# Designs tried in a protein design run: designed miniproteins, single chains, continued (3). Part 27

Each design is a single chain, and the fold is of that chain. pLDDT is the mean over its residues in the fold that is shown.

## One batch from the design tools (miniprotein)

Design m8962
Fold by ESMFold2-Fast:
Structure m8962 (fold): chain A 55 residues (1-55)
Amino acid sequence: SMEELLKKAVEELQQAIKEGKFSEKLEEIRERYGREFTQKVLDEINREMKAKMAG
């Protein structure tokens, strides 16, 4: 499903951030799934970060 793909892409991008490869992985996702999907991945990461900070 698209939801499973989104979750996988979020996990891959979070791992890339830890490895200092954010821009490289972001470009891979954009080329593979397009700009709209990539924006959803970024929105989800931002949402998770805000939720984690709020408790």
Scores: mean pLDDT 82

Design m8964
Fold by ESMFold2-Fast:
Structure m8964 (fold): chain A 63 residues (1-63)
Amino acid sequence: SALDAELARLDALKATPRADRTVAQEIRLAQMLSEDVGAVIEELAKERGLSKEEVIAEARALA
């Protein structure tokens, strides 16, 4: 089912170390966990050396 597929995706993302996740994967994980996506975008921008706009663009491009 769609729910089972989403849960499997969540588990796969959680099993991947933070350092090995893409920007898009981190944003998706935050969305799936109902975290503050705005705060995650700011943290990723600092961590990855990107602007917030670049983080958003990367997430959108990878859909």
Scores: mean pLDDT 74

Design m8965
Fold by ESMFold2-Fast:
Structure m8965 (fold): chain A 83 residues (1-83)
Amino acid sequence: FREIAEALREKARELEERAPGAAEAARHAAEAALALAEGDEEAALEHLGKALEALRETLEGGGSEEEKAAALEVARLATELIE
């Protein structure tokens, strides 16, 4: 989980200016990964919920194709938390 959290934090930094909604989702997913590493399932679910909402807003909110592609990349990384 900590390695996934690090990857998500790096992705958030890369995306911050280019795809801010995807960067926000990546930050929340990284916090969820850290919570899972510590065994805090309640905090992990809260952070995952926030990540999913940020992804939904980016994908449905009329963002650019680049922003939508970035959101899908963040979603792919986040699925490693449940596999």
Scores: mean pLDDT 78

Design m8966
Fold by ESMFold2-Fast:
Structure m8966 (fold): chain A 80 residues (1-80)
Amino acid sequence: MSDEEKAMEHLKKGAEAVKAGDYETAIKHYEEALEYLKKAYPDDNKALAYVLERLAEAYEKAGDLEKAEEYRKKAEELKK
């Protein structure tokens, strides 16, 4: 399985965890997706920003507002 396939599988599992209200599991899968995406497409700022925004939303839903703001800022820097 390629790094791209691993990133996509973790994004899918993260999204399903969000639907289930399991934000801790969603955070874990989105962090793994980010690592595999960095290996597959290190210069795809749009794709990286997307995953960072998913992490920010998951942290916000989990009640970690400081981490949510940190990831939101990282996503915004990639969009410039």
Scores: mean pLDDT 85

Design m8967
Fold by ESMFold2-Fast:
Structure m8967 (fold): chain A 78 residues (1-78)
Amino acid sequence: MEAAEEAAERAREWALEAGLSEAEAEGLARAVYEAASQFGLEAAARAMETAAVHYEQAGRLALAEAARRTAEYLRERA
């Protein structure tokens, strides 16, 4: 499986585990796929790290957790 596609699928799974809707999980997965395929895994990881901080500050804890787990996965594969 291509690294960007695998990262997107992982993001979807973690979002669903964190209690997000299928639509929200799909949105996160799409964002991860676009960032990773266009800018690479390291850039996608940084984007997810930044997004997680903003989600946490906004009280969107489930999105923050999914974004953090996705960022860690992307950094391990970069």
Scores: mean pLDDT 83

Design m8968
Fold by ESMFold2-Fast:
Structure m8968 (fold): chain A 91 residues (1-91)
Amino acid sequence: SEAEEELKKGEKAFEQEDYAEALKHLKKALELTTDDKIKAKVYNLLGKIYFDLENYEGAIALYEKALELDPEYEEAKKNLEEAKKKLKEKE
């Protein structure tokens, strides 16, 4: 689907640390899909961007959104716990 292609472009931009391009593609993916599992993957990747920027509160909210859409999403569960630990360690 076009949404999956946009998600893939967002994933590639994220791997290149081009967060502006990643956000652009992820926003487009959300606009193009009604599939909760694709939306969950988008929110998980948005959470990873926020985590890399050390916005752990934002990352937590985005991972929780991913888990609302796909409760069995193991990567998002792991990422959520990691972000919660980082938030507690942050001064």
Scores: mean pLDDT 89

Design m8969
Fold by ESMFold2-Fast:
Structure m8969 (fold): chain A 63 residues (1-63)
Amino acid sequence: DLEEKILEALKAVGEATAAELATALDVSQSAVSRALRRLEKKGLVEVRRNPKTGKRVYIAAEN
């Protein structure tokens, strides 16, 4: 459930941090981070990190 909601949100906005998704979906950041890790392992999301800022952003993988 949460994984599906995350994918829908990412498709709508293009990219988001775990904190932004937690706020948008009204769930804890830890729950979002856990779901994002599962989605990344499934190849359904990609993580990108700015090496200068260290900020992690997530995008939905193309299907």
Scores: mean pLDDT 78

Design m8970
Fold by ESMFold2-Fast:
Structure m8970 (fold): chain A 61 residues (1-61)
Amino acid sequence: SVEEEIEELRKRAEEAARAGRVGEARRLMHQMIDLMEKAGVPAEEIQAEARRLEALVEEAE
C-alpha cells in the first residue's frame, strides 16, 4: 500500500541519516515527500516529517 511505501521510505531515510549517508538520506526523504504529497497527506504533516529528518541529517558528519 502507499502507506507501507511511505513508512518504508521513512525508515530507510532515518537509517541513512543515522549512518551519516547524507546524500542517500536526502534522496529517500524527497521520495517520501513526493509520495506523501501524491497520497494527499496534509502539507503540515509533510513539513514536520521533513524537518525531523533534516535535523537528523544535520547532526551527521
Scores: mean pLDDT 83

Design m8971
Fold by ESMFold2-Fast:
Structure m8971 (fold): chain A 58 residues (1-58)
Amino acid sequence: MEKSEKLSDMVLAAITLAKSKDKEELEKARKIIEEAKPTLEELFKEIEEFLKERRAER
């Protein structure tokens, strides 16, 4: 499925964990953010490619 769906789930989970003052949950949020970084970069690259192709009208 789409990488954006996985990223969305990660962001929501990180926000929920960040609201907790539990140190263990904060560490889980950090791991989610670290895993989300490469996925976010890949999504930006795909979006840029789509925008370039669309502007070329092909």
Scores: mean pLDDT 69

Design m8972
Fold by ESMFold2-Fast:
Structure m8972 (fold): chain A 61 residues (1-61)
Amino acid sequence: AKKLVEELKELIKKGAPAEEKQKLAEEVARVDPELGLEAGRYADRQGEFEAADAAGEVVLA
């Protein structure tokens, strides 16, 4: 679970394609909703709003 959050942070830092960032954000939220919320907040602060929204939707479902 925590490793997926670190991978998402690395993808955001490297400027990876939006699809990869969104898919990993959804995976984090699916595996661990609490870490999904943390990852979503991080993405929001970095201006990655689509990844943040994707994580939030999975957590709230």
Scores: mean pLDDT 71

Design m8973
Fold by ESMFold2-Fast:
Structure m8973 (fold): chain A 55 residues (1-55)
Amino acid sequence: SSEFEELKEEIERLATRLHLQGKVEEARRIAEELSKAKTIEELKELKRRAQELLA
């Protein structure tokens, strides 16, 4: 779905921001979970976690 692809792109951007902040291992974990995500609910939870890591 378009919502699924939009959320994936948002999370990819968040992982890039984590990497740029020097949070390389956190960025890697987010990217790994993103590759495994199969549902919109999983992506929403992953986005929430990535945003918390950026704070």
Scores: mean pLDDT 87

Design m8974
Fold by ESMFold2-Fast:
Structure m8974 (fold): chain A 100 residues (1-100)
Amino acid sequence: SSEREELIKRLEEIKEKIENAKTYEELQEALTEFNELVYEAVKKGILDREKAQALLGRYYQALQDFIASTGLSVKDEGYIKAAKEIAIETIEEVIEEIKK
């Protein structure tokens, strides 16, 4: 549907914002947009609520596991890099779920 195509396009735009984020603050702004867009997809019946919760839960768990393993904080370049990679992977999984 045109709504699915529009959501995918907006998710790709958020992915680009995350890829270009230079600070944790910029990354957090893009992640807020991502969460709002996932919520809209669920409200429109385009994405299953339980599947959306599972995908977002895996994102937060992966980030927590990274923090626990490395001891890095939001001020560390390595943290920002890893958080961006996890976020991009999660967005790509959401896009693939919407395409089904």
Scores: mean pLDDT 86

Design m8975
Fold by ESMFold2-Fast:
Structure m8975 (fold): chain A 66 residues (1-66)
Amino acid sequence: SAEEELDKAVEYARKHDSGKAAEYLKKAAELGADPEKLIEVGEISLSHGAGGGFSAALEAAEKLKK
């Protein structure tokens, strides 16, 4: 589910694994995750040095806006 993928993204972000965090954020977006939750998880990724997760969250949220 989108919620499970978001939870995994947060876990990998806290481990400083930006690649895995971005991967799970993209999967959550594909499953219809709330754009606001995507941005929130992306910000968690950024604060833990996983900026790739933040970039992925921003792109996914903008895509869902349309």
Scores: mean pLDDT 72

Design m8976
Fold by ESMFold2-Fast:
Structure m8976 (fold): chain A 60 residues (1-60)
Amino acid sequence: MVTFRIEGLDVPRLIAAALRAIGELPEAKVEIKGDEVIITVPEDPELIRKAEELRERFSK
């Protein structure tokens, strides 16, 4: 399992990131902790790529 964290999110971005992860990563575990979204994916190159792209998209 590979874990990605998207940190420092305001409430609208937190909700958007979580919903995007749920929609785009069918086998991922998505958790919200404080101001961060935690995405845990199987060691699948396609899922890892999508999770990293999503993390970059919401990190700034």
Scores: mean pLDDT 79

Design m8978
Fold by ESMFold2-Fast:
Structure m8978 (fold): chain A 74 residues (1-74)
Amino acid sequence: SDAEVRALLRRFDEEVGRVITEGHAAGLSVDEIVARLRQVFDRAVQELKALGREDESAALAEWGDRLIETVRAS
């Protein structure tokens, strides 16, 4: 269980970093980067919930919403 959570969080961190780095390199709009980040967050939240990690899932969802609002405001 913990090994699965760690693998998921590592994959999530890699995906978030890739979306931001590749998005900037490709000249994507803020809205386009936000849309891709939302997909990554939604999948990670669902996967954490499926693993029975509801508190971590809820915390990640809140953090994701805050990050997206910050990116949109920039």
Scores: mean pLDDT 80

Design m8979
Fold by ESMFold2-Fast:
Structure m8979 (fold): chain A 110 residues (1-110)
Amino acid sequence: LEEEVRRLLKELEEELKKLEEALEKKDVEGALKYAEKAFELALEAYRAALKLDNPELLEKVKELLEKLKELIEKLMKLVEDDPEKKLELEERLGVAELLIGVLNYLLKKM
């Protein structure tokens, strides 16, 4: 249903805001948690919008996928500037890099 996609988009926007706030506070662990949750919501919204064949909702999904990608790239840069955090979070940084790869793939298809 269209209502379901709009709900998912709202939840995604809320998680993106939390991610942005965590990045401002340099809370890398919190930012990773919010990024992972935002990615899950983004995939659900993308799949639901495709089923509805609604170009307005698909454009909104694309916008939020691009924002999520930018925030994850900012997170990775923040960690790269801190060698101690990079070592502690190596596996989770690997996950973040995979998330960027998936987002790039989806954005190319749109």
Scores: mean pLDDT 80

Design m8980
Fold by ESMFold2-Fast:
Structure m8980 (fold): chain A 66 residues (1-66)
Amino acid sequence: MRQQIEDQIAEKSRAMAKSIQQGNLAEGIKYLNESISLLLKGVKEGLISSDDGSRIMINSYKQQLE
């Protein structure tokens, strides 16, 4: 459950980075929004704490920006 959400966020962060590199900013923003929605769902369902959720999001996107 938690791992599934983390894997989906990681996949979407990679898709966002690829879209931005291809010059498709709108597609990149779409993947970012989908990641946020997944994170909020996981927190609401009690699968992820707010602190863990923040860490997962930051780490996933920070890795794509380096």
Scores: mean pLDDT 75

Design m8981
Fold by ESMFold2-Fast:
Structure m8981 (fold): chain A 63 residues (1-63)
Amino acid sequence: ALPVGPITVELYDAEAGEYRALHIASPEDLLALADELERQGREEEAAALRAMAEGYADHVARA
């Protein structure tokens, strides 16, 4: 069995006006989310998710 489970990330959804728990299954999903946050002007949060995606991809590659 793979040791990596889905990562849960809580982000504020400005369009919906609420926090959403997102279950992230892959580093590509984190990168897609970071792109969406940059589109919303949330650059610091986007940068943090890109860093997490890099770490997640490295972890998956070593598993």
Scores: mean pLDDT 67

Design m8982
Fold by ESMFold2-Fast:
Structure m8982 (fold): chain A 83 residues (1-83)
Amino acid sequence: MEKAEELFRKGMLYFHEGKYEEAIKLFEEALAIDPEFADAWEGLGEAYYKLGKKEEAIEYYEKALAIDPENERAKYLLEELKA
């Protein structure tokens, strides 16, 4: 079976191709394996934001920060979305 990090890397490749729905599925699969994977929560937030789903993006960035409070990118994006 694929590791959470491998699924996350595939998700990031789809994200960079603009395939946000495919990226979301891979990030969700990574989180099913490792629910404390802060980078995958951040990726999920970014993909939802790119799809115009601001409320879901906020929830996922907050989840990433709850796991990794030093995630400067998630903190910055969360502050921008709440302003």
Scores: mean pLDDT 83

Design m8983
Fold by ESMFold2-Fast:
Structure m8983 (fold): chain A 91 residues (1-91)
Amino acid sequence: GKKELLERARELLEEAKRYLDEGNYEEAIRKSMEAMRLALQASSPEQILRNIGLILRAMGDVLDAESKGNLKEAAEKAIELAEEVIELAEE
């Protein structure tokens, strides 16, 4: 159910933070995106629609950092986005 999705999303977010600390930015991004995907599955359509503009803007920031070869910045922004989406889904 919703609770199990959010618990798994939080576990993936912790894994992403560990990879960031290790300098493994690609895995940090991958785990963050999976955490965000699970949090979106736990969200209501109304929660998604209210926040879609902020989510798309934050995703654009991640992709911009990746396009510039700044994988550390991309990983940090991906973690921030995943954490925000999890928090929104928990409401």
Scores: mean pLDDT 88

Design m8984
Fold by ESMFold2-Fast:
Structure m8984 (fold): chain A 86 residues (1-86)
Amino acid sequence: EEEKLEEAEAQARAGNPDAIPLLRELVKSDDPEVQRRAMRIAHLAALNGHAAEVRDVAIEGLKSPDFDVQVEAALALATAALAERS
């Protein structure tokens, strides 16, 4: 799972859409630390041209019972929504 987080971050940083399917897997993790890190990577992907695709990942993150994951998911969703409107 650490390898998937590293790959997702590298792809998101490069603006590569291959980050998105990795984030869809990672957000479904039952480990809140993995979910939180996935949301931070989703925020990066939204900034690098994948705002529309990040929305579904961020919405899934909001379903987490962990407050810190919910906060990171809300930030990713806000960034994605703003990027789509701009």
Scores: mean pLDDT 80

Design m8985
Fold by ESMFold2-Fast:
Formats: sequence, C-alpha cells, structure tokens
Structure m8985 (fold): chain A 68 residues (1-68)
Amino acid sequence: MSKEEVLEKLFEAVDRGDVEEAAKLTRYALENIEGGDEIVLSALMHARQARQFDVAAAMEKIMKENGL
C-alpha cells in the first residue's frame, strides 16, 4: 500500500468513525511507511476536529506504543 493510499483510507476510516480500521491503518503507517508519523498526526487532528473521539483515542494509544 502506498503512502497516498494509506492517507486516503485512514481519513475515510476517521470520517466513518471506524475505530478498528483506523487503528489498523495507524499501525500500518507507523511501521511500514516512511513519514507515516506525519500521516497519522494529520489524521488524528482531523479526527479531533470531526469529534470522532473514540477514533482519536485509539490512534493516540497506538502512537504512544510506537514512541510518539
């Protein structure tokens, strides 16, 4: 999966409130994509602004597990 595909899918998961998919894509981005932390931070800010707090919390937990 390309950096662009991960960005698109992660934002779609956030907009849907899909906690499981957002968590999965967050892990994938941080472990497999160069600059994945930038993608995840952008999506996290979007989740907060969209008031998708359960998604934001799941993403923050995974970021913390990865040293962010």
Scores: mean pLDDT 85

Design m8986
Fold by ESMFold2-Fast:
Structure m8986 (fold): chain A 76 residues (1-76)
Amino acid sequence: IRELVDRSVALIEQAAEAYLAGDLARAEALAAEAEPLFAEAMARIAAEGDEEARAYLAAQLAALAAATEARLAALA
């Protein structure tokens, strides 16, 4: 599960970087690659009741949200 979360998060971070660099096609492709990995991680967390993996996912999403807000603020 953590490997799926880590891979999905890394792809979303790369997509955000591509988006900010103006490479929208690359950003979309990376986000599309992340979607099935994220969906599988969510399905496994739900099926197994893995609270540690759920907390890890929540922490990764919070870190991504904070990083995105900081990048958007820098563009303003």
Scores: mean pLDDT 74

Design m8987
Fold by ESMFold2-Fast:
Structure m8987 (fold): chain A 57 residues (1-57)
Amino acid sequence: SAMNLAAARESGENAARYLLSNGVPEEVAREVVEKAVESGDPEEAERIGTRAVIELV
């Protein structure tokens, strides 16, 4: 649904902001947002973001 896509994007963007603030390259942070949006699921998007933070920071 559109609301699930918006929530998934927001989760990805929140993770991307944290990654960028910790010196992760912009291109990598952008890929995390794209992966989160592609999931179409807010829960999976949050897991994608959390894993990226754990692995890259």
Scores: mean pLDDT 85

Design m8988
Fold by ESMFold2-Fast:
Structure m8988 (fold): chain A 59 residues (1-59)
Amino acid sequence: MEELKKKIEAVNKELSKLKEVTVDQEKQILDKHGVSIAQITAVSLLSALRGEKPPFTLP
């Protein structure tokens, strides 16, 4: 879980360098960092349940 959180933070940092991102570019960045859509969904749900801000939102 902590390793996955760090990967998501890296993805979020890379996305923040882009002013606008297409769905395809977002998927490529996720794949580059070894993060799947299912893992993003799981982390976002866990963060929401714990009252934490999600690292980022998928379209």
Scores: mean pLDDT 64

Design m8989
Fold by ESMFold2-Fast:
Order: sequence, then structure tokens, then C-alpha cells
Structure m8989 (fold): chain A 76 residues (1-76)
Amino acid sequence: GFEEGLELFNAGDYEGAIEAFKPQAEKGNARAQTVLGMALYRLGKYEEAKEWLKKALEIDPNNKVAQLLLKEIEEK
């Protein structure tokens, strides 16, 4: 679940973290969408990261992590 995804992310297993976060992110969990975007960003999957960070911001426009990462991706 989400907690397992965070442990995988902290261990540097970004691919495993993505698989763990996807179900919750697809269900509209803004936190899961944010950390999914972070994991995708760490793997250099910028377009996919951007899509998930935008979804997180639709739910929580004040999400500073999602705002900053989206800006970094768009500025390259």
C-alpha cells in the first residue's frame, strides 16, 4: 500500500514505489499522486511526472512540493 511505497521510495527503489503508489493515485489520493510524481521525476520520466503532479494540484492547489517539481520539469 501507500506505506510500503514510501519505504521503497526511501530505499531508492523508485520503480517499486511507482507500482505501490499507482493504485491509490488512480483512486484520486493527492498524496499518492504527489509521491508517484516524485518517483517518476527521480527516474527521469518527466512527462509522466508532470501529469501526476498536475492531478495532485487539481485536488490540492496549495501543494508546494507538486508546485515546485512541476516548475522544475517545465523549466528543465
Scores: mean pLDDT 85

Design m8990
Fold by ESMFold2-Fast:
Structure m8990 (fold): chain A 62 residues (1-62)
Amino acid sequence: SPALRRLDELILEAYRLFAEGRYDEARRVLEEARRLARALGLDAMAAHVDGLLDEVDRAERA
């Protein structure tokens, strides 16, 4: 599915940006991933992305 490939691309990009300390960019990519996961009805993945957004916020404040 093109939509599932796009979701995978967004998640991988978010992990890369997070590892680089690029938290604002990681947050934007994760917000896009969450929208797509919700549109696909992937509730567990959307919840996982919410957890990653919380991790970005915590890391940026540390």
Scores: mean pLDDT 87

Design m8991
Fold by ESMFold2-Fast:
Structure m8991 (fold): chain A 102 residues (1-102)
Amino acid sequence: MEFKPEDEEAVKRALAGTLRGLASLIGDPELQAEADRSEDMTLEEQKNLLKRVVEAARDKGLLTPEEAERILQEIDKAKTYQELLEVAFRLRDLVVERRRAR
């Protein structure tokens, strides 16, 4: 996807909203507080926040160790806000499915 500056800001905002939703779904107050600041984060800071969300989801049994490792690798490979947003959507879907399967 060819990003214009206006498109990048829209994707960054969508990613911030997704991070807030994920932190809420996991129910971690520390992650929720950090996610509330995610709109002002750099790509690297959003990657680090998403990695902590993955680790929290794994620790709560919402991801298998294999699923968590795969997603962490996808986060490291993400070079744009759009690619990171797509990883965040996959994580959300896995967490939602796992919560319903309990």
Scores: mean pLDDT 80

Design m8992
Fold by ESMFold2-Fast:
Structure m8992 (fold): chain A 68 residues (1-68)
Amino acid sequence: MDLGLQKMIEEIREATERALEEVEDEEKRKELEELTEEAIRKLLTELGAELRLKVAKETLEELEKAIE
């Protein structure tokens, strides 16, 4: 596995777990889990490096927004 890709997935998983600790609403939790699974799926699809970085960044921003 690409070390950069592995690190992005790890960061997304960590951010998701942090967001889920802050969010008690079941519907919102489900949305965050679905967002995470879709992002990881896109990162694991043979995407160019620029697209992988964009997907990771957008996912992290959305997860951070959920805990504000």
Scores: mean pLDDT 74

Design m8993
Fold by ESMFold2-Fast:
Structure m8993 (fold): chain A 88 residues (1-88)
Amino acid sequence: DAAKRRAEAEALAAKLLEDAEGLEKEGLREGKRDPSSVELYERSLQGAVEGLRKLAEKDPAARDVYLATAEALEQRRLKMVAEVAALE
């Protein structure tokens, strides 16, 4: 059922975006204390992006949802890294 798979993808997207907001917040907080610590949070976001891209390859019905979510997580990662780099 394409509608069910799409709804499941949207629910996963919402959860991953919420989790990513928490990771960004913690990465910025820890990066202010020690800029090298941001790498742990960056790797977590990269892993989520790779997972979403693999799901997009397997599910054509929800591909656009997975790819849009992966792009949103990638933008959060880039912003977090740039903000921490500016503190060095």
Scores: mean pLDDT 83

Design m8994
Fold by ESMFold2-Fast:
Structure m8994 (fold): chain A 60 residues (1-60)
Amino acid sequence: KVEEYEKKIAENPDDAEAWVNLGKAYYEQGKKDKALEAFKRALRLDPNNPEALKLVKEIH
């Protein structure tokens, strides 16, 4: 599951939605640090992404 999103990002690192989905997958696995890194990456690509903003806040 995580590996699928990692492949997408390796091919398309500017896909903010893929970064959000990777973050969600890490969060569901309890990997909060990796989830935060993925969400912050999504926000660097799309600073006003409402889902990434909400999920970053929910982790902290």
Scores: mean pLDDT 79

Design m8995
Fold by ESMFold2-Fast:
Structure m8995 (fold): chain A 66 residues (1-66)
Amino acid sequence: MLEDEINLALARMYYSIAKHLMKQGKYEEAIELYEKALEILKSMKNPDEELIKEIKENIEEAKKKL
């Protein structure tokens, strides 16, 4: 499924950038990109549940730092 392939790649890009922002202490920016990745994954017909769980945990961690 082309849409799911593109969406998964895009979600992974946002996830990777957000993790990098977390290491830099840019928590608000990291949350924004994690949320974008999460929305993309949730819109997919076959979502990556493990990645969704990781992203949710990272959002909670980032929010604790604000």
Scores: mean pLDDT 84

Design m8996
Fold by ESMFold2-Fast:
Structure m8996 (fold): chain A 93 residues (1-93)
Amino acid sequence: MKEVIDAEVYLALAILTATVLLKFPPSSVEEARRLVDRMIENIEKARELGAPEELINQAVDAAIDLLRKALKTAPPEWQPVLEEGIKRLEELK
């Protein structure tokens, strides 16, 4: 169904957003927060559109892995935003 295809696009956008965070400029805490919020919003939108829970879980796990990788190289000023993002993603499972 079209709704399922649209849901898959939102999950792909969430993973893309997490990937962008791996190369995020160190001086932009506000941008890091915005990207985390957008990523979570995209996953929630996919769920609203009827994405299978298995696909949601896979996307959440992929996003968490990417954020954990970003956290290892992140400046101290945006580490709390990434840590909160990981916690919020885990709550979506």
Scores: mean pLDDT 76

Design m8997
Fold by ESMFold2-Fast:
Structure m8997 (fold): chain A 56 residues (1-56)
Amino acid sequence: SHEERERFEKEMELGVELLKLAVDRTIARREGAPEEELRRIEEEMERVVEKERELR
C-alpha cells in the first residue's frame, strides 16, 4: 500500500543516515578526533535510532 511504501522509504532514509554517521564515526576514530567530537556523532546516531523506533 501507499502507507507501507512511505514507511519503508522513511526507514530507508533513516538507515542511510545512520550508515553515513557510522562511517563518519569510524573516520573520526581513525583520525584521532577529540572525544567530544566522537560523543556528538554518537548522540546524533542515538537520535536517528530513536526516530526509527517512532516508526514502529
Scores: mean pLDDT 84

Design m8998
Fold by ESMFold2-Fast:
Structure m8998 (fold): chain A 88 residues (1-88)
Amino acid sequence: MKKVEELAKKIEKELLKDPRFSKVEAEIVDENHIRVTATAVDGKTTVVAEIDVEKKTAVVTSPNTGLGNRVGSILEKLGFKVTVVNTG
């Protein structure tokens, strides 16, 4: 339980350090899954990351390729294997 909570807070902090994002919310879905929603500084574009803590994998969905790739890069730095899906 503490590990998932600490990881969620760490992800929020790392994403908020990037000036492209104005708001980041990490939701603990269960003991092995975190959903992250990052809102860009335009206040309109959102990037969603679905994280599997046990498998150390993440799926990032974004209408903006650059923002999706940036979230993916930060998650890879944190030790996740990332798949980025561009919907835009």
Scores: mean pLDDT 84

Design m8999
Fold by ESMFold2-Fast:
Structure m8999 (fold): chain A 61 residues (1-61)
Amino acid sequence: SREELREEVLRLAEELLERFPDDEEAQKTARNAIELVETNPEISETTLLVMKKELEELLAQ
């Protein structure tokens, strides 16, 4: 569901912030994802899936 995707994006973003504190690109991407999810309750599932993939790719580095 969209709610599950929101929770997953927030979890991945928080993980990225914690694991890569000195990586400016990772920090910026994670902060942007958190802001978009928190300030846009109507955010689409497509946008959430795109953000999830971006965060997953950065976590796999």
Scores: mean pLDDT 84

